# Designed miniproteins, single chains, continued (5), part 60

Each design is a single chain, and the fold is of that chain. pLDDT is the mean over its residues in the fold that is shown.

## One batch from the design tools (miniprotein)

Design m18060
Fold by ESMFold2-Fast:
Structure m18060 (fold): chain A 74 residues (1-74)
Amino acid sequence: SVPELVIDGVKSIDPLVQRAIDTYLPTSKATKVILTGEELGVPAGSPGSSSGRVRAVNDIKLKLLNSTGTLTIK
């Protein structure tokens, strides 16, 4: 089954991070995934940095693939 997705106060999501969520959420063993923070996937101090964006995508992927129970993504 697909985890329950809860969006808590997120105003914007980086499109590559959104794609990672859409791709890996259905394969996750988490029971609930909570997205929080106003700008999900935007690197602090380096907005638009390609390396920071790749890191955010990889972090989301690993969290979705390795988490069980409730997962919070900030």
Scores: mean pLDDT 74

Design m18061
Fold by ESMFold2-Fast:
Structure m18061 (fold): chain A 106 residues (1-106)
Amino acid sequence: ANPKAVALIDEIAEILSKIPGIEVKRDGTTLTILNYGNKEQQEVLRELAAELAKLPGITVEVRGNLLTITFADDFAEKYPEAAERALALVREAAERIKKIVEEKYG
């Protein structure tokens, strides 16, 4: 995998892994996100999945509480604007989920 794509994917994984009730695993350019949270948290991840799926170089699959995101090997180099958009979308989703967790379990 391209080192720039791997670095971006690792940053996305790090942002999401800090959210309570979320497990993130990376294999190459694929992120697997498992959400143990409530329906509201799952809805945020579903919205994130739909927005990411619109970006070039990203493929997304949603199966219940499991989200799988696969990036092209050259994603960050070939689609730098999509890379910035993906980071922004992930940060927004992480903040929304954190707020839901804090309101319901904090």
Scores: mean pLDDT 79

Design m18062
Fold by ESMFold2-Fast:
Order: sequence, then C-alpha cells, then structure tokens
Structure m18062 (fold): chain A 86 residues (1-86)
Amino acid sequence: LSPEEQLEIKILELTIERLEELAKETGDPRIAEVVKILKEILEALRARDWERAEALDQELAELLSKDPELARLVLEIMRESGEEVL
C-alpha cells in the first residue's frame, strides 16, 4: 500500500472507533448502522476490492442523504480523525 492509501485506511479506522464508542454511549441504531457500513468499506479497501468499496460508499451516501443530522455528525468525526492522523 502507498503511504497515501495507508493514511486513508488509518483515518477510516479512527472514524470507526470513535463512531462505535458514540453508538455505545447513545444507543443510537442509526450510528450503529453507519459503523457497520464503514467496517465493510474498510474490509473491501484492505482486500483491494474497489468495486465493493465503491458500492458500499454509494450505500453510505444514500443513507446519509436521507438524514442531514447524521451526515453532519459523521463528517465531523471523519474530519477530526483526519486532523489527528495528519
């Protein structure tokens, strides 16, 4: 894996960890659903299954498009994870 690909995977791992903690604290099933999709994306990226990763990314985008509040929360945590890794 390139350093850029490794960085992307690390950001995703941190995002999953933080959202999983939040799901446990809040009991919010919507956050738990996002975590499941992100974990599947992570596995697809590790397997270099780009078609599966793209399909899962579209599924996540569709889910978030229906819930602006959830989308904002997920994007904020992704941003924070990126800042910590960079």
Scores: mean pLDDT 83

Design m18063
Fold by ESMFold2-Fast:
Structure m18063 (fold): chain A 90 residues (1-90)
Amino acid sequence: SLAEKLTEALLTSTKNIDEIAKEVGVPRETIERVVKALEEQGLIPPGALDELREKGKGLNQIPLTDEQRRRLAEAGGYDAILRIVEEVLA
C-alpha cells in the first residue's frame, strides 16, 4: 500500500523530504503531517518538524540517531508508524 511504502521510506531513507515525496508519490505536506503526528504521539523528539522546516534538510537532520531509528523499527514501531501514516493519508 501507499502507507506501507511511505512508512518504509521514513524509517530507512536518509533522503530529504522532497526526495521521499517524489519516491513514494505523495505531496511534501503529507510527509510534514506524518512527522507532526509522530511528534504528537511521542515516537520522535519534539521540534523535529520545526527543525526540518527551518533547515530545509532531510530526515537525517532530525535528532534521531541511527540506533534510535533501528530500535523503533525493531520494537514494532513499524506498526505504530503505519497506523499514523494511514490516518494522515485518509
Scores: mean pLDDT 69

Design m18064
Fold by ESMFold2-Fast:
Structure m18064 (fold): chain A 74 residues (1-74)
Amino acid sequence: SLIEELKPYVSDSLYELLEETYERLLRSTRPDAEAILAAFEAELKKLVSVKEDMPEYILEMRALSIIVDVELRL
C-alpha cells in the first residue's frame, strides 16, 4: 500500500498513526470518515510540532493528502 511505501520516510509513531487511521477509514461509513480524518489531522499536528526538520513536515502532509484522496475522492 502507499502507507507501507512511506515507512522508511516517516517516524514509527507517524507510521502507526497512518496505519490505524487507514484501518479505521476502511471500516467506517462516509460521515464517520470525516471525524476520523479530523482526529488524525489533530494528532499529526502534535507530532509535527516537535519536529525541527521541514522535509519530515512535508512528508507528513503528503501522507495526510494520500489518505484523504483514497477515502473522500473515491
Scores: mean pLDDT 63

Design m18065
Fold by ESMFold2-Fast:
Structure m18065 (fold): chain A 88 residues (1-88)
Amino acid sequence: TPMEEKLLADVEQIARNAREELERARNSKDEKERIHLLIVAGLLVAALSATLIIAERQKMSKDLIEYIREKLKELERQYKEVLEEFNK
């Protein structure tokens, strides 16, 4: 539906912002700055998690729900990758 298409665009924008914050964290050499950037990325991931809950409760399309789940899984993997890079 047009509403679900708009929501898909909003989800993509939030995911891109989260990736940008994770990339900034990866490039930072300051531990405090890195942890702050990871917290900001975590807040954006939390927004996607809340969106998933609403989409499931409203019985939105399975394709949309699955898309949000895949974006969350990708961001979790990138989060772990950035943490591993920090510990090297």
Scores: mean pLDDT 83

Design m18066
Fold by ESMFold2-Fast:
Structure m18066 (fold): chain A 100 residues (1-100)
Amino acid sequence: FTEAIRAQTTPQQAADLVAGIKGVGEKAIKALKEGNLREASIYSTALGVLAVAASVMGDRQGLKAASEAFEKIAKVAEELGHEEDAQRYRRMAEQFRALA
């Protein structure tokens, strides 16, 4: 399964996934800053799905982008007083960084 997906992944598809991860991460941060916790949860979940896709595809740049996005979300969540959410996002960032 993973090997078949890797064989079909072009450099352009990998770049598009990185762009998608960054965009979703920015939307999650914006939602948090606006106090839209439900919206932030939706974008954070989508970011996690894209990070898993990057892992399955062996996209190290995608995994790095996801790790960096989760770290930024964690920092914003911490600054806003959402300590448990910040810890969860930091764990996700560390996990995907280790897989990169």
Scores: mean pLDDT 80

Design m18067
Fold by ESMFold2-Fast:
Structure m18067 (fold): chain A 83 residues (1-83)
Amino acid sequence: MSEEEAEALAEGTVELARREAAVATEEELEEARRALEEARRLAAAGDRAAEIHAAGLELWLAAHAGDEEAERRAAERIRELLR
């Protein structure tokens, strides 16, 4: 993947996560937390796709919580993983 393609995908992911997080239900938050735990386990075992998924879920949860610092860290992680 090129750096330009990775940046475009990362920006699209961040924007989508912000929009979806704004209307998230408690059920969706619980599902996201469970998915994050599973993605983190797979990422720890070396699954790069799971690592990207975990970063995306962390971004989405941080955006919903209004945690700008966590959102920034997750967005940066996604950019690094997509390069």
Scores: mean pLDDT 77

Design m18068
Fold by ESMFold2-Fast:
Structure m18068 (fold): chain A 65 residues (1-65)
Amino acid sequence: SVTQETANLIRAVGLAVELPSARLIKEGDTYVIEFEARSERDVRLAEEMARELERAGYKVEVRYY
Protein backbone atom coordinates (compact mmCIF):
# COMPACT_ATOMS: atom_id res chain seq x y z
CA SER A 1 0.00 0.00 0.00
CA VAL A 2 0.98 3.66 -0.27
CA THR A 3 1.37 3.94 3.52
CA GLN A 4 3.71 0.94 3.65
CA GLU A 5 5.72 2.39 0.75
CA THR A 6 6.12 5.78 2.46
CA ALA A 7 7.06 4.11 5.77
CA ASN A 8 9.79 2.15 3.94
CA LEU A 9 11.06 5.35 2.31
CA ILE A 10 11.33 7.08 5.71
CA ARG A 11 13.30 4.11 7.04
CA ALA A 12 15.53 4.08 3.95
CA VAL A 13 16.66 7.67 4.58
CA GLY A 14 17.06 7.03 8.31
CA LEU A 15 15.52 10.30 9.46
CA ALA A 16 12.47 9.37 11.57
CA VAL A 17 14.29 9.95 14.87
CA GLU A 18 15.86 13.28 13.81
CA LEU A 19 12.53 14.78 12.65
CA PRO A 20 9.86 13.06 14.78
CA SER A 21 7.13 15.46 13.57
CA ALA A 22 7.91 14.67 9.92
CA ARG A 23 5.66 12.52 7.75
CA LEU A 24 5.62 11.51 4.08
CA ILE A 25 2.39 12.08 2.13
CA LYS A 26 1.82 11.05 -1.47
CA GLU A 27 0.05 13.64 -3.65
CA GLY A 28 -0.29 12.31 -7.19
CA ASP A 29 3.22 11.25 -8.21
CA THR A 30 4.95 13.52 -5.66
CA TYR A 31 5.98 12.74 -2.06
CA VAL A 32 5.54 15.61 0.39
CA ILE A 33 7.70 15.81 3.52
CA GLU A 34 5.53 17.70 6.01
CA PHE A 35 6.78 18.83 9.42
CA GLU A 36 6.79 21.57 12.06
CA ALA A 37 10.00 23.62 11.75
CA ARG A 38 11.52 24.46 15.15
CA SER A 39 14.84 25.64 13.69
CA GLU A 40 16.77 26.17 10.45
CA ARG A 41 18.43 22.82 11.18
CA ASP A 42 15.05 21.04 10.89
CA VAL A 43 14.56 22.56 7.43
CA ARG A 44 18.03 21.42 6.35
CA LEU A 45 17.36 17.88 7.61
CA ALA A 46 14.12 17.72 5.63
CA GLU A 47 15.86 19.05 2.51
CA GLU A 48 18.58 16.40 2.89
CA MET A 49 15.87 13.72 3.15
CA ALA A 50 14.28 15.13 -0.02
CA ARG A 51 17.63 14.98 -1.84
CA GLU A 52 18.08 11.31 -0.87
CA LEU A 53 14.61 10.45 -2.17
CA GLU A 54 15.23 12.40 -5.39
CA ARG A 55 18.46 10.42 -5.95
CA ALA A 56 16.32 7.27 -5.66
CA GLY A 57 14.09 8.60 -8.48
CA TYR A 58 11.18 10.07 -6.53
CA LYS A 59 9.59 13.51 -6.90
CA VAL A 60 9.67 15.29 -3.55
CA GLU A 61 8.37 18.55 -2.06
CA VAL A 62 9.21 19.97 1.39
CA ARG A 63 6.35 21.66 3.33
CA TYR A 64 6.69 23.19 6.80
CA TYR A 65 5.17 25.68 9.28
Scores: mean pLDDT 70

Design m18069
Fold by ESMFold2-Fast:
Structure m18069 (fold): chain A 89 residues (1-89)
Amino acid sequence: DEPLTPEEQERVLAEFKSKIAELRKLIDEAEKNVTDPEKQKKIRFLKSKLDALELTIEGLKRRGMTRKQAEQLFKELDYLIEEAKKILE
């Protein structure tokens, strides 16, 4: 598992920030508009997963990040964004 260069890590962190902002916006919109109890449970799940993911990213920002770790975090963020979009449909 190859460590990211400082330049690659800075780029990756900027992309994470963008995706996190998108997911936060979707969660906030869902919290305001969704009244269905099952969907509300899903929103709480997404919110807790995003909070855990942000903590993981902050830890990796300090310690350094590998390419595989970055790829896994992107997959997790993209999955959560897709799930949030489905709740709003």
Scores: mean pLDDT 86

Design m18070
Fold by ESMFold2-Fast:
Structure m18070 (fold): chain A 62 residues (1-62)
Amino acid sequence: SSLLNSAEKLVNSIPENDLESRARAQRELESLKQNPEASAEVVTARILSIIGEVEDAKLRSK
């Protein structure tokens, strides 16, 4: 789905040297892939978690 493609791009935007943020975001992405029947609320929460990891990584790179 377009949401999964966008989520994968977000995970890949996390710097490679931020292994922990990337690993956490990757776990959320895997949860989305393995639970295609998840509710809209669960999907939204997982995506927001991935966005939070991206934003956190950007703040640490300042």
Scores: mean pLDDT 80

Design m18071
Fold by ESMFold2-Fast:
Structure m18071 (fold): chain A 80 residues (1-80)
Amino acid sequence: SLEEQLKEAERKLARAQMVKAILEGSIYFLEKLLEKETDPERKAFYEKQIENDRKMLEEVTKEIAELEKQIAELRSQLAS
């Protein structure tokens, strides 16, 4: 049913939003560590982790946008 599809899409959106929050928190934390770091090898490590987290953040942000479109379409169909 459309109602079941909506509930599944909303569950996926909630999970994607949680992943986004975790990645944003990770980036924030790593950037704070990078600001305090004086060792070039550790700086490079933090920069690489930030780069990886930012790539994952881009992917999950796209997933959220797709899910929000799906939810809007499903809600429109249910309102009809």
Scores: mean pLDDT 90

Design m18072
Fold by ESMFold2-Fast:
Structure m18072 (fold): chain A 71 residues (1-71)
Amino acid sequence: TLEKQRENKEIGELINSLPEEEKEKAELVMLHEYAKASLDELARHYGLSVAATRKAIREGREAIERAKKEA
């Protein structure tokens, strides 16, 4: 829907404002939550373990929420 596209654009802009290290983690959150990519799929694509992917998604979610509160 248009609102999902709007939200995705706003989150994309927030991600672009994050430090480089946090951008990849925030991108993993977007792929997992909005594109419905599985942890196994993301781990394979990024060359991470499933545990590292889960940790990165948690850290990315924290970074996005922090950026939203500051914006």
Scores: mean pLDDT 74

Design m18073
Fold by ESMFold2-Fast:
Parts: C-alpha cells; structure tokens; sequence
Structure m18073 (fold): chain A 74 residues (1-74)
C-alpha cells in the first residue's frame, strides 16, 4: 500500500473506532433506562416498541465489522 493511503486508512479506523464508542455509549444509556413499549418515542422520535437499544446495537455491530475489515486491510 502507498504510505499516504495507509495513513488515511488509519485515520478512518480511528474515526470508526470513535463512532463505535459513541454508539456503545448510547446503547449503554438506553439499556440503563429500561425502555417500555408504550407510545413513547426515543431521541430520534422512534417508538420504543421497536426497542431502540436493538437499533443502536445493530449500528455498533456494523461499525465493529467495518473496523475489523479496515484493520485487516492494513
């Protein structure tokens, strides 16, 4: 790989890692709140019946997978 592109991939990895930590933080907060399946909405206006924690977990899982792919490409 070209040294400059490797540097950009490292920065991309750092950004994805930071985003993953942020998403995991949100997931943790939602889990601690013990959401109820009522007519209440989440921070994004999404109904709690969809279990917002599951959505954030899915995003975190996707980011973790992306992070692994980027790390392997180094």
Amino acid sequence: MVDEERRRQEEQIERVRAQLELQEGKLRRLEEKDPSPENRSTEDGKPLEEKPVARWRHIAETLRRRLEELEESL
Scores: mean pLDDT 66

Design m18074
Fold by ESMFold2-Fast:
Structure m18074 (fold): chain A 78 residues (1-78)
Amino acid sequence: PSKITEEFQAQLKAIQATLDAGVANKDIAAVQAARRQAQALLDQIDSLFTGGAPIPESLRQQAQALLERADEALAALS
């Protein structure tokens, strides 16, 4: 459980870095890539939740927040 939490936290940090760089550089492709990665991670977390795995709710909330931020950034950059 702790190892998978650490792996998801590492993925969240990587997605956050991609999103931050994309927003700073007005790079729509990078923001779209971060959005796809955040959605994929959220889908993985949700699958583990439905399977009863001991995944912290905070990981799901962080992935959801990244998705929302990416959607806002895409709207602003269009």
Scores: mean pLDDT 83

Design m18075
Fold by ESMFold2-Fast:
Structure m18075 (fold): chain A 68 residues (1-68)
Amino acid sequence: LTPEEKEVLLLAAKGYTIDEIAERLGDPERVREAVKRLEERGLITVNDDGKLTLTAEGQLLVEKILKE
């Protein structure tokens, strides 16, 4: 994961939406690209409501990151 993808994944794990993450990081286009890459990696899914949900693999990565 890039640092940006890692930060987006952690914020998604906290229940933030794409728009909320973009507000926090200040770069909506970069956040959208990171979300797309995380979805392509199978680490998150984007629901009909635009809500980010971690996959089992994504949850395991978040747990590993938080232990570091």
Scores: mean pLDDT 80

Design m18076
Fold by ESMFold2-Fast:
Structure m18076 (fold): chain A 113 residues (1-113)
Amino acid sequence: SKPLTLEELLSLEVSVEQAISLLNSMKLGPVEQVVRDIMIEVLSTKSGKITIGQLRSEVLLYLAKKHPDLDFLNPEQLLTLTVDGKTYTLTLGELLAALERILLQLALTVAQS
C-alpha cells in the first residue's frame, strides 16, 4: 500500500485509552521511555480522541511549561527532566528525535487498525 504523508499521519485520530495502552506495550530505549512517560502524563489529563499532531503539540507545550527558559532552536541544550519519579539528562535534540520516532510508531500502528 502507498505510505501515508506526514500530514496524513499527524491527522490520524486515536482514543486516549488506546494511545496509553499502545505506549505502555512498546519496547523502548531509555530516551524513548522519557518521551513515553511525558506522553502518558499528558494523555492522563485528556479524554475522548486526540490526533497524533495534537499529541505532538501537547508534549512540546509540556516541555515549554516545565522549562520556560528552553531555547527550541538549540538542539545541543542539556535538559534534566523528572518524570514519574525518574530523573533523566539528555539534549533537546535527542528528546525531540525520540518524540518523532514514538509518534511515527504510534501513527503507523493506528493506521493499521
Scores: mean pLDDT 82

Design m18077
Fold by ESMFold2-Fast:
Structure m18077 (fold): chain A 79 residues (1-79)
Amino acid sequence: AMEASIRAMAERAKLEVEEVVEEAVKKGLISQEQGRELIERATREFEEAARAARSVDEAARMLQEVTKRILEEIERAAK
């Protein structure tokens, strides 16, 4: 149950990041290449967080931290 819940949370976080990255590319804030790299890295970090988390609360915190870092990189790249 816990592992399934954590994986569901990770999948939702991936969809959120993909949507934000796609919007940033469409608006010209980042390049298509930068968007692809961000999605690939976010996917790896979300998968690692899902494997490392020992509770649903820890997973939520770790996934939120990954999402926050990706958003900060989009802001930095967009300048």
Scores: mean pLDDT 82

Design m18078
Fold by ESMFold2-Fast:
Structure m18078 (fold): chain A 70 residues (1-70)
Amino acid sequence: SMEDERKETLDRLIRHYEWYLRSRGFSDEEIQEFVEDVKNAYKSNPNASVDELHLMVQEIFQKHVEEVKS
């Protein structure tokens, strides 16, 4: 179903970005904050398409990495 595809996409994106952030030296606390932001956005947007979920997660990711750059 589309809902199953959305959940699978979310789980894949979380795993991908957790791995990336960890590989770049982000703390477990910073990674957890990113994951919580992603899960909150998913919960708040129940009608978001798979493509919209990709964009949403990318935007949240960029915000977290930008904060580290000052």
Scores: mean pLDDT 82

Design m18079
Fold by ESMFold2-Fast:
Structure m18079 (fold): chain A 82 residues (1-82)
Amino acid sequence: DPREKLAERLVELGFSEEAAKKFAESLKVSEEDVERLLEAMEKEPAFILVLNKEKLEEIGITDPKKQEHILKLIEELIELSK
């Protein structure tokens, strides 16, 4: 399951298991979009910490609503891990 792999990668970056799972389960994007995020994180493990609209477009996530959704969830992930 790509969402389980995403949660595992987030835990490896220092996020809590609860915050990582909540982020992955809350992503209302296709499995293909989750796999795009995973591939980017495999190339650059800290990719999610520097994520912005331009980087999302580079990996093929070009829908503005999906971009806003992902970036909002990243803010929540960071806040839950404080």
Scores: mean pLDDT 80

Design m18080
Fold by ESMFold2-Fast:
Structure m18080 (fold): chain A 101 residues (1-101)
Amino acid sequence: EKEEFKKKLFKVYNKISEALQEMAEKATPEQKAEFERLQTRLLIDYNYVLSVLDEEGVEKAKELALAFIERHMEDFYRLAEKTGQLELAEKTFEEVKKILE
């Protein structure tokens, strides 16, 4: 259902957002700017998926959400590696996988 998908999408967004904020607090000023850019992109993509959900329905929104999550996982792992926080990244995406089940 649309409402169930919306709740899952919000939980996924919130989990990734919280982890990015935690990692940014431990980062250098230059690295913190990269986390802030990723956080901004995450918010834009989240809102875009919500607009697609309302305009085009669950199937198209789900396809788009999965593509965006995959892209964000790649960027997140790259920054986590640079900051020595791979364990936090791995834990975050294990939690994201459980929400999507």
Scores: mean pLDDT 82

Design m18081
Fold by ESMFold2-Fast:
Structure m18081 (fold): chain A 74 residues (1-74)
Amino acid sequence: SMMEEKKEEALKKVEEIAKKAKLPSWAKYIFEQGKKAIEEAYEKGDEKAMEEAVESAEKMTEIANQSYERALAA
């Protein structure tokens, strides 16, 4: 179904986003949180919530990487 295709696409996006995290522990956390959010959105049939889960993973990765870089600069 189109919803299952969107779920699979969102999961792949979150996995690729999480790989960009500089710390492996952050990569794992971001992926697990994103996967959970996508699965919940899929159960509700909420395509927008799946898109929001991907955007949240991107923001988490950016914040984590910025915080890491600031800590190294201090």
Scores: mean pLDDT 84

Design m18082
Fold by ESMFold2-Fast:
Structure m18082 (fold): chain A 119 residues (1-119)
Amino acid sequence: SPALEKLDELYKEAKEKIDKVVEEARQRGLSPREVADRIGRVMAEAVRKLADELGLSPEAKRRLGTAFAEAMSAVREKVDELEAEGKPRDEMIDELYKASKEALDRVFEEAKRIIEEEQ
């Protein structure tokens, strides 16, 4: 399916951008909150590209937006948890990276479901 091929392309692009944000965070000493903000921008761009390039209906766009909002809420909650625990920066970045990949996976699984239901 051309739509599923585009989904895979956009997933790989978003994951590579998240990997670069995390690497920059390790090298430059970015805060967990700054990392989460940058990841949020990467994911927002991916959601916009999915909506635009797949020609999603208004209802599908709302559904994808809800999945994105819930995924980013989980990432922000993880930042608050990690900051409250006072763990070493490297451990906080590792946990935030894991949470961010899980958030990305949730958004793209919802996009896949939308594509399969609304073809």
Scores: mean pLDDT 87

Design m18083
Fold by ESMFold2-Fast:
Structure m18083 (fold): chain A 98 residues (1-98)
Amino acid sequence: MTVEDALEGAEGMVKLASKQLAKATSVEQVLGAYGMAMTMLLHARAAGVPQEEVYRLQAELYEAVAEALQKLADQGLADQSTADRYRKIAEEYRELAE
């Protein structure tokens, strides 16, 4: 896989995962979408995609995960502490991408 193909694949998967996360009704659906996107991000990193681009995509993914978990926590379907943790992770990766 070329670096360009790996980056495009990772961006496409993060976009797809974000759409799935916005519609998630369970923690299992959140983990499924996250896992698929993380697999593509690992492939992008291994293919030599620049670290800043990978961090940017990780920040976007963790933001979507945090929002999905917050929505589930508001419904009593997930722990608030888990939503808070992923929000902090998203903030850390956003700073690393700058």
Scores: mean pLDDT 85

Design m18084
Fold by ESMFold2-Fast:
Structure m18084 (fold): chain A 120 residues (1-120)
Amino acid sequence: SLLNEIKKNLANVLNNLGNLENDKGNKVQALKYYQQAYEIYSQLNLTPEQKKAIFLNLRGNLEKTFGNYEEALKYYQQALVIFQQLNDKNGIANVLNNLGNLEKDKGNYEEALKYYQQAL
């Protein structure tokens, strides 16, 4: 429905605001945005597989915010596999951008660029 599309877009914006606040070092604000995104995604009429992939991606963002880069990588990779199985191009692009941001945060700029290019 139109309402579900509006909610999905709002959740995506909140997730992106969380990433922006995390990049700025505003970890508390980042966590609030990720929590708001999670609550909205939970209300969407999505398949269990779609919800699992979205929640794994959000869990990756949370782990990255805490500095748990290895755990963040595992959650992003699990989300990527599910989105690929679903042929969800938007989900794939979102996870690849998050993997790029993770590598950038680790100082691996060449690897980050590869992920960003794959997300295009």
Scores: mean pLDDT 87

Design m18085
Fold by ESMFold2-Fast:
Structure m18085 (fold): chain A 59 residues (1-59)
Amino acid sequence: GIVDLFDKLIEAAKKGNYEEAVELAKKLVDSGEYTKEQVVNFLREQGLDEVADYIEKSF
């Protein structure tokens, strides 16, 4: 589910798996429930600014 996707996104981000984080962010956006900006802002709120910047520039 979407909650599981957010959990996986945070895990990938914390591990430095930027490519996996991008693919998980795309899946969240493709679900139609979240915008790219909402996903990026969520990561910034978690203190994951570097991966948020990477995702923002990736697609």
Scores: mean pLDDT 79

Design m18086
Fold by ESMFold2-Fast:
Structure m18086 (fold): chain A 67 residues (1-67)
Amino acid sequence: SMDEEYKKYLLLAMEIALELRFELGEDFEKLAKKVKEALKEKGVPEELHEPLVKEVIDWLKQELELE
């Protein structure tokens, strides 16, 4: 999405993922579930949860050179 609100939520999801990664280690399946829960608790629109989580996890895997 090129929408500014989506970019705002993406940055929020990235911050959550980085914080939770240090708590949970490198279990990306658990990390994805926890990021989704946090987005829901913060009132992010439900239709954005799946694309935001996927984009954040894909981004994090790329930064760590993981598949």
Scores: mean pLDDT 77

Design m18087
Fold by ESMFold2-Fast:
Structure m18087 (fold): chain A 87 residues (1-87)
Amino acid sequence: SRAEYEALLQELLKLGQEMGELIQQILESGDKEKAAQAEAIARQVDARIRELAEASKTLSDDELIALVRELLSQMKEDLAKLKELKE
């Protein structure tokens, strides 16, 4: 259970890094509308990660695993949106 949680956190960090790189590329494109959309996604993801950090103080490993899986699913959808914005 703990090892599963830690593996999911590593996947979360890798997705966050990939998303951060795409957001930076979109911001550097000079397209203000795409930049605003990328920044909105970044703020939403950051808020959910902060929620996970607070939840880690009170929730069990199984509850945290469920929460991280939900966040990973949402981040994968957001990553797809960022890739579409870059095109």
Scores: mean pLDDT 85

Design m18088
Fold by ESMFold2-Fast:
Structure m18088 (fold): chain A 100 residues (1-100)
Amino acid sequence: PSQEELDIDVLLALLEIIAAVARLYLKHTKFESEEQREAFEKVVELLEQAVDYARQGKFDEAIKLLKEARDLAIEAGLPDDVIRMVETALKLAEELKKLA
């Protein structure tokens, strides 16, 4: 009945999938340094926290955490695939805020 509600549910599901993929990537990826691994662990934790805030309708808080995750991923020199995952999550959270 509400296209807006369906769009929100789909965007939330996509954000959840990205966080889950990032967690799997962390588990199965070899890192060049322990520092890089620790940075990615924090990025994954920030992604998962952002998903939790987004589920609560707290999109500004989710966006803030995703921007922190993006900046950390770039500063730590994480793989381009990881940076793209975080940037995609940020875009999805920004779209969720527009629909809310």
Scores: mean pLDDT 85

Design m18089
Fold by ESMFold2-Fast:
Structure m18089 (fold): chain A 57 residues (1-57)
Amino acid sequence: MVEELKKEVRQLASEVLDLFETGTDKEAVNGLEDFEKRVSELRKLQEAMKEEAIKKD
């Protein structure tokens, strides 16, 4: 699960960077909003994964 989280974070960052480099201003703004929401969700998921790792099963 931690490996999956890291992969998703890296892919998300890559997509956001691509939008900023090749996208329009509107795409960049939309990307920022989506990015903030996804980052918030990933933070919650990461915290949950740490707790699950400690109290597995």
Scores: mean pLDDT 69

Design m18090
Fold by ESMFold2-Fast:
Structure m18090 (fold): chain A 86 residues (1-86)
Amino acid sequence: MTEKEKVANLATAGALQIVAANVDPKSAQEAVDGAIGTLQKIVEIGSKEDVEEALKILRTSANEVKDPEARERLLQAIEEAEKKLK
């Protein structure tokens, strides 16, 4: 598995974790915590271009999170990752 393929797979996993945040309000925070962990892994291993693409995908999915607190936490984590990417 190439680094690019690994980042793409992590972006898909992160998007699925974000979808899970809408299944049960009580699990929304746990699902978002999982997505944030996946996001941190993407930033750690990905090239700038691959990370930027992954963050765009995750940001689109994050806007669909119905729990306002979980949504804000996820969007904040994405913004911080974007800032670290410079």
Scores: mean pLDDT 79

Design m18091
Fold by ESMFold2-Fast:
Structure m18091 (fold): chain A 70 residues (1-70)
Amino acid sequence: MLLSLDAVEKALVELLLQGKISAEQATAAGRLLRELGPEVTEEQLREAMLKAGMSEEVAEEAVRLARSYE
C-alpha cells in the first residue's frame, strides 16, 4: 500500500505526542521520507524509521497509524 507523506507526518506527530519517539528521531525520519517524494511504501516508512534509530515495534505502529490517516 502507498502512504501519503501527509498521513506519515500525522503518524510521526502522534508518536511524538505519545512520547514513543523523540523530536530528533521524528525529524530524521521525516527528512528521509520527504526525499522519496509525496508517497512512500510501508517498507520505505519502516526502513526510514529504523534508520532514524526507532525500534521495529515503533516502526510497525507508525505504519498502522499512517494507514488510519489515509
Scores: mean pLDDT 83

Design m18092
Fold by ESMFold2-Fast:
Structure m18092 (fold): chain A 63 residues (1-63)
Amino acid sequence: SMEELQRFAAEKALLRAVLEALARGHTILGTESEVVSEELARGVVRTDAGTVEAELTLEEALE
């Protein structure tokens, strides 16, 4: 369903943001995932050095 795809995209975007924050050597203080629009999801990670964000379209999430 569209809702399942949106949740999948949001989870995948969050994982991307988490991996990026860890690759930069940052400490993770908090995480959030959101569906920005019907076609776009975002993962947000708050770190000790600032915020790291990643976005995925639903199409990109299926790749």
Scores: mean pLDDT 85

Design m18093
Fold by ESMFold2-Fast:
Structure m18093 (fold): chain A 83 residues (1-83)
Amino acid sequence: MLTEEEAKEWLTNLIESNEMGLDLEKSSLEEIEEAFKKKVEEARETIERLRKEGADPEEVALGEKQIEAAIEKFKKAIEILKK
């Protein structure tokens, strides 16, 4: 189970590594959720373009699984911070 400190650390690293231009202390959780949603949409668009260009089906499937795993972890982190 993630602690609030672990959830904040993971979200801070997610925001920084994806250059979302947000701060956990200054931004609302809703703003963070919207920014993450946009990054997920961009990632899915990239996977769809790669699929159409004849990329390796195994690499496409791995990318889709990585996106879903990130979404699930993000949901858990946000739920912890809302409580």
Scores: mean pLDDT 77

Design m18094
Fold by ESMFold2-Fast:
Structure m18094 (fold): chain A 73 residues (1-73)
Amino acid sequence: MKEAIKYLDKALDYLDQGNNEKAAKYAEKASEYAEKSGDPASSDTARSASIFAKSGNNEMAKKSVQAAKDLLS
């Protein structure tokens, strides 16, 4: 749980920097840690954030990261 939130925070930081490649990487790591913690909803939402970041949709990527954080909180 805590590790997934840390990676989501890093993904948000990289999205704010315009570094979509690193944002996608950290959103994927958050997805993996959420899945290992038994939270498939947060895992799927973090994976969606990675997909949006890769496509350059920063608005939807940030929204998905925040939704994943809210599910883990």
Scores: mean pLDDT 84

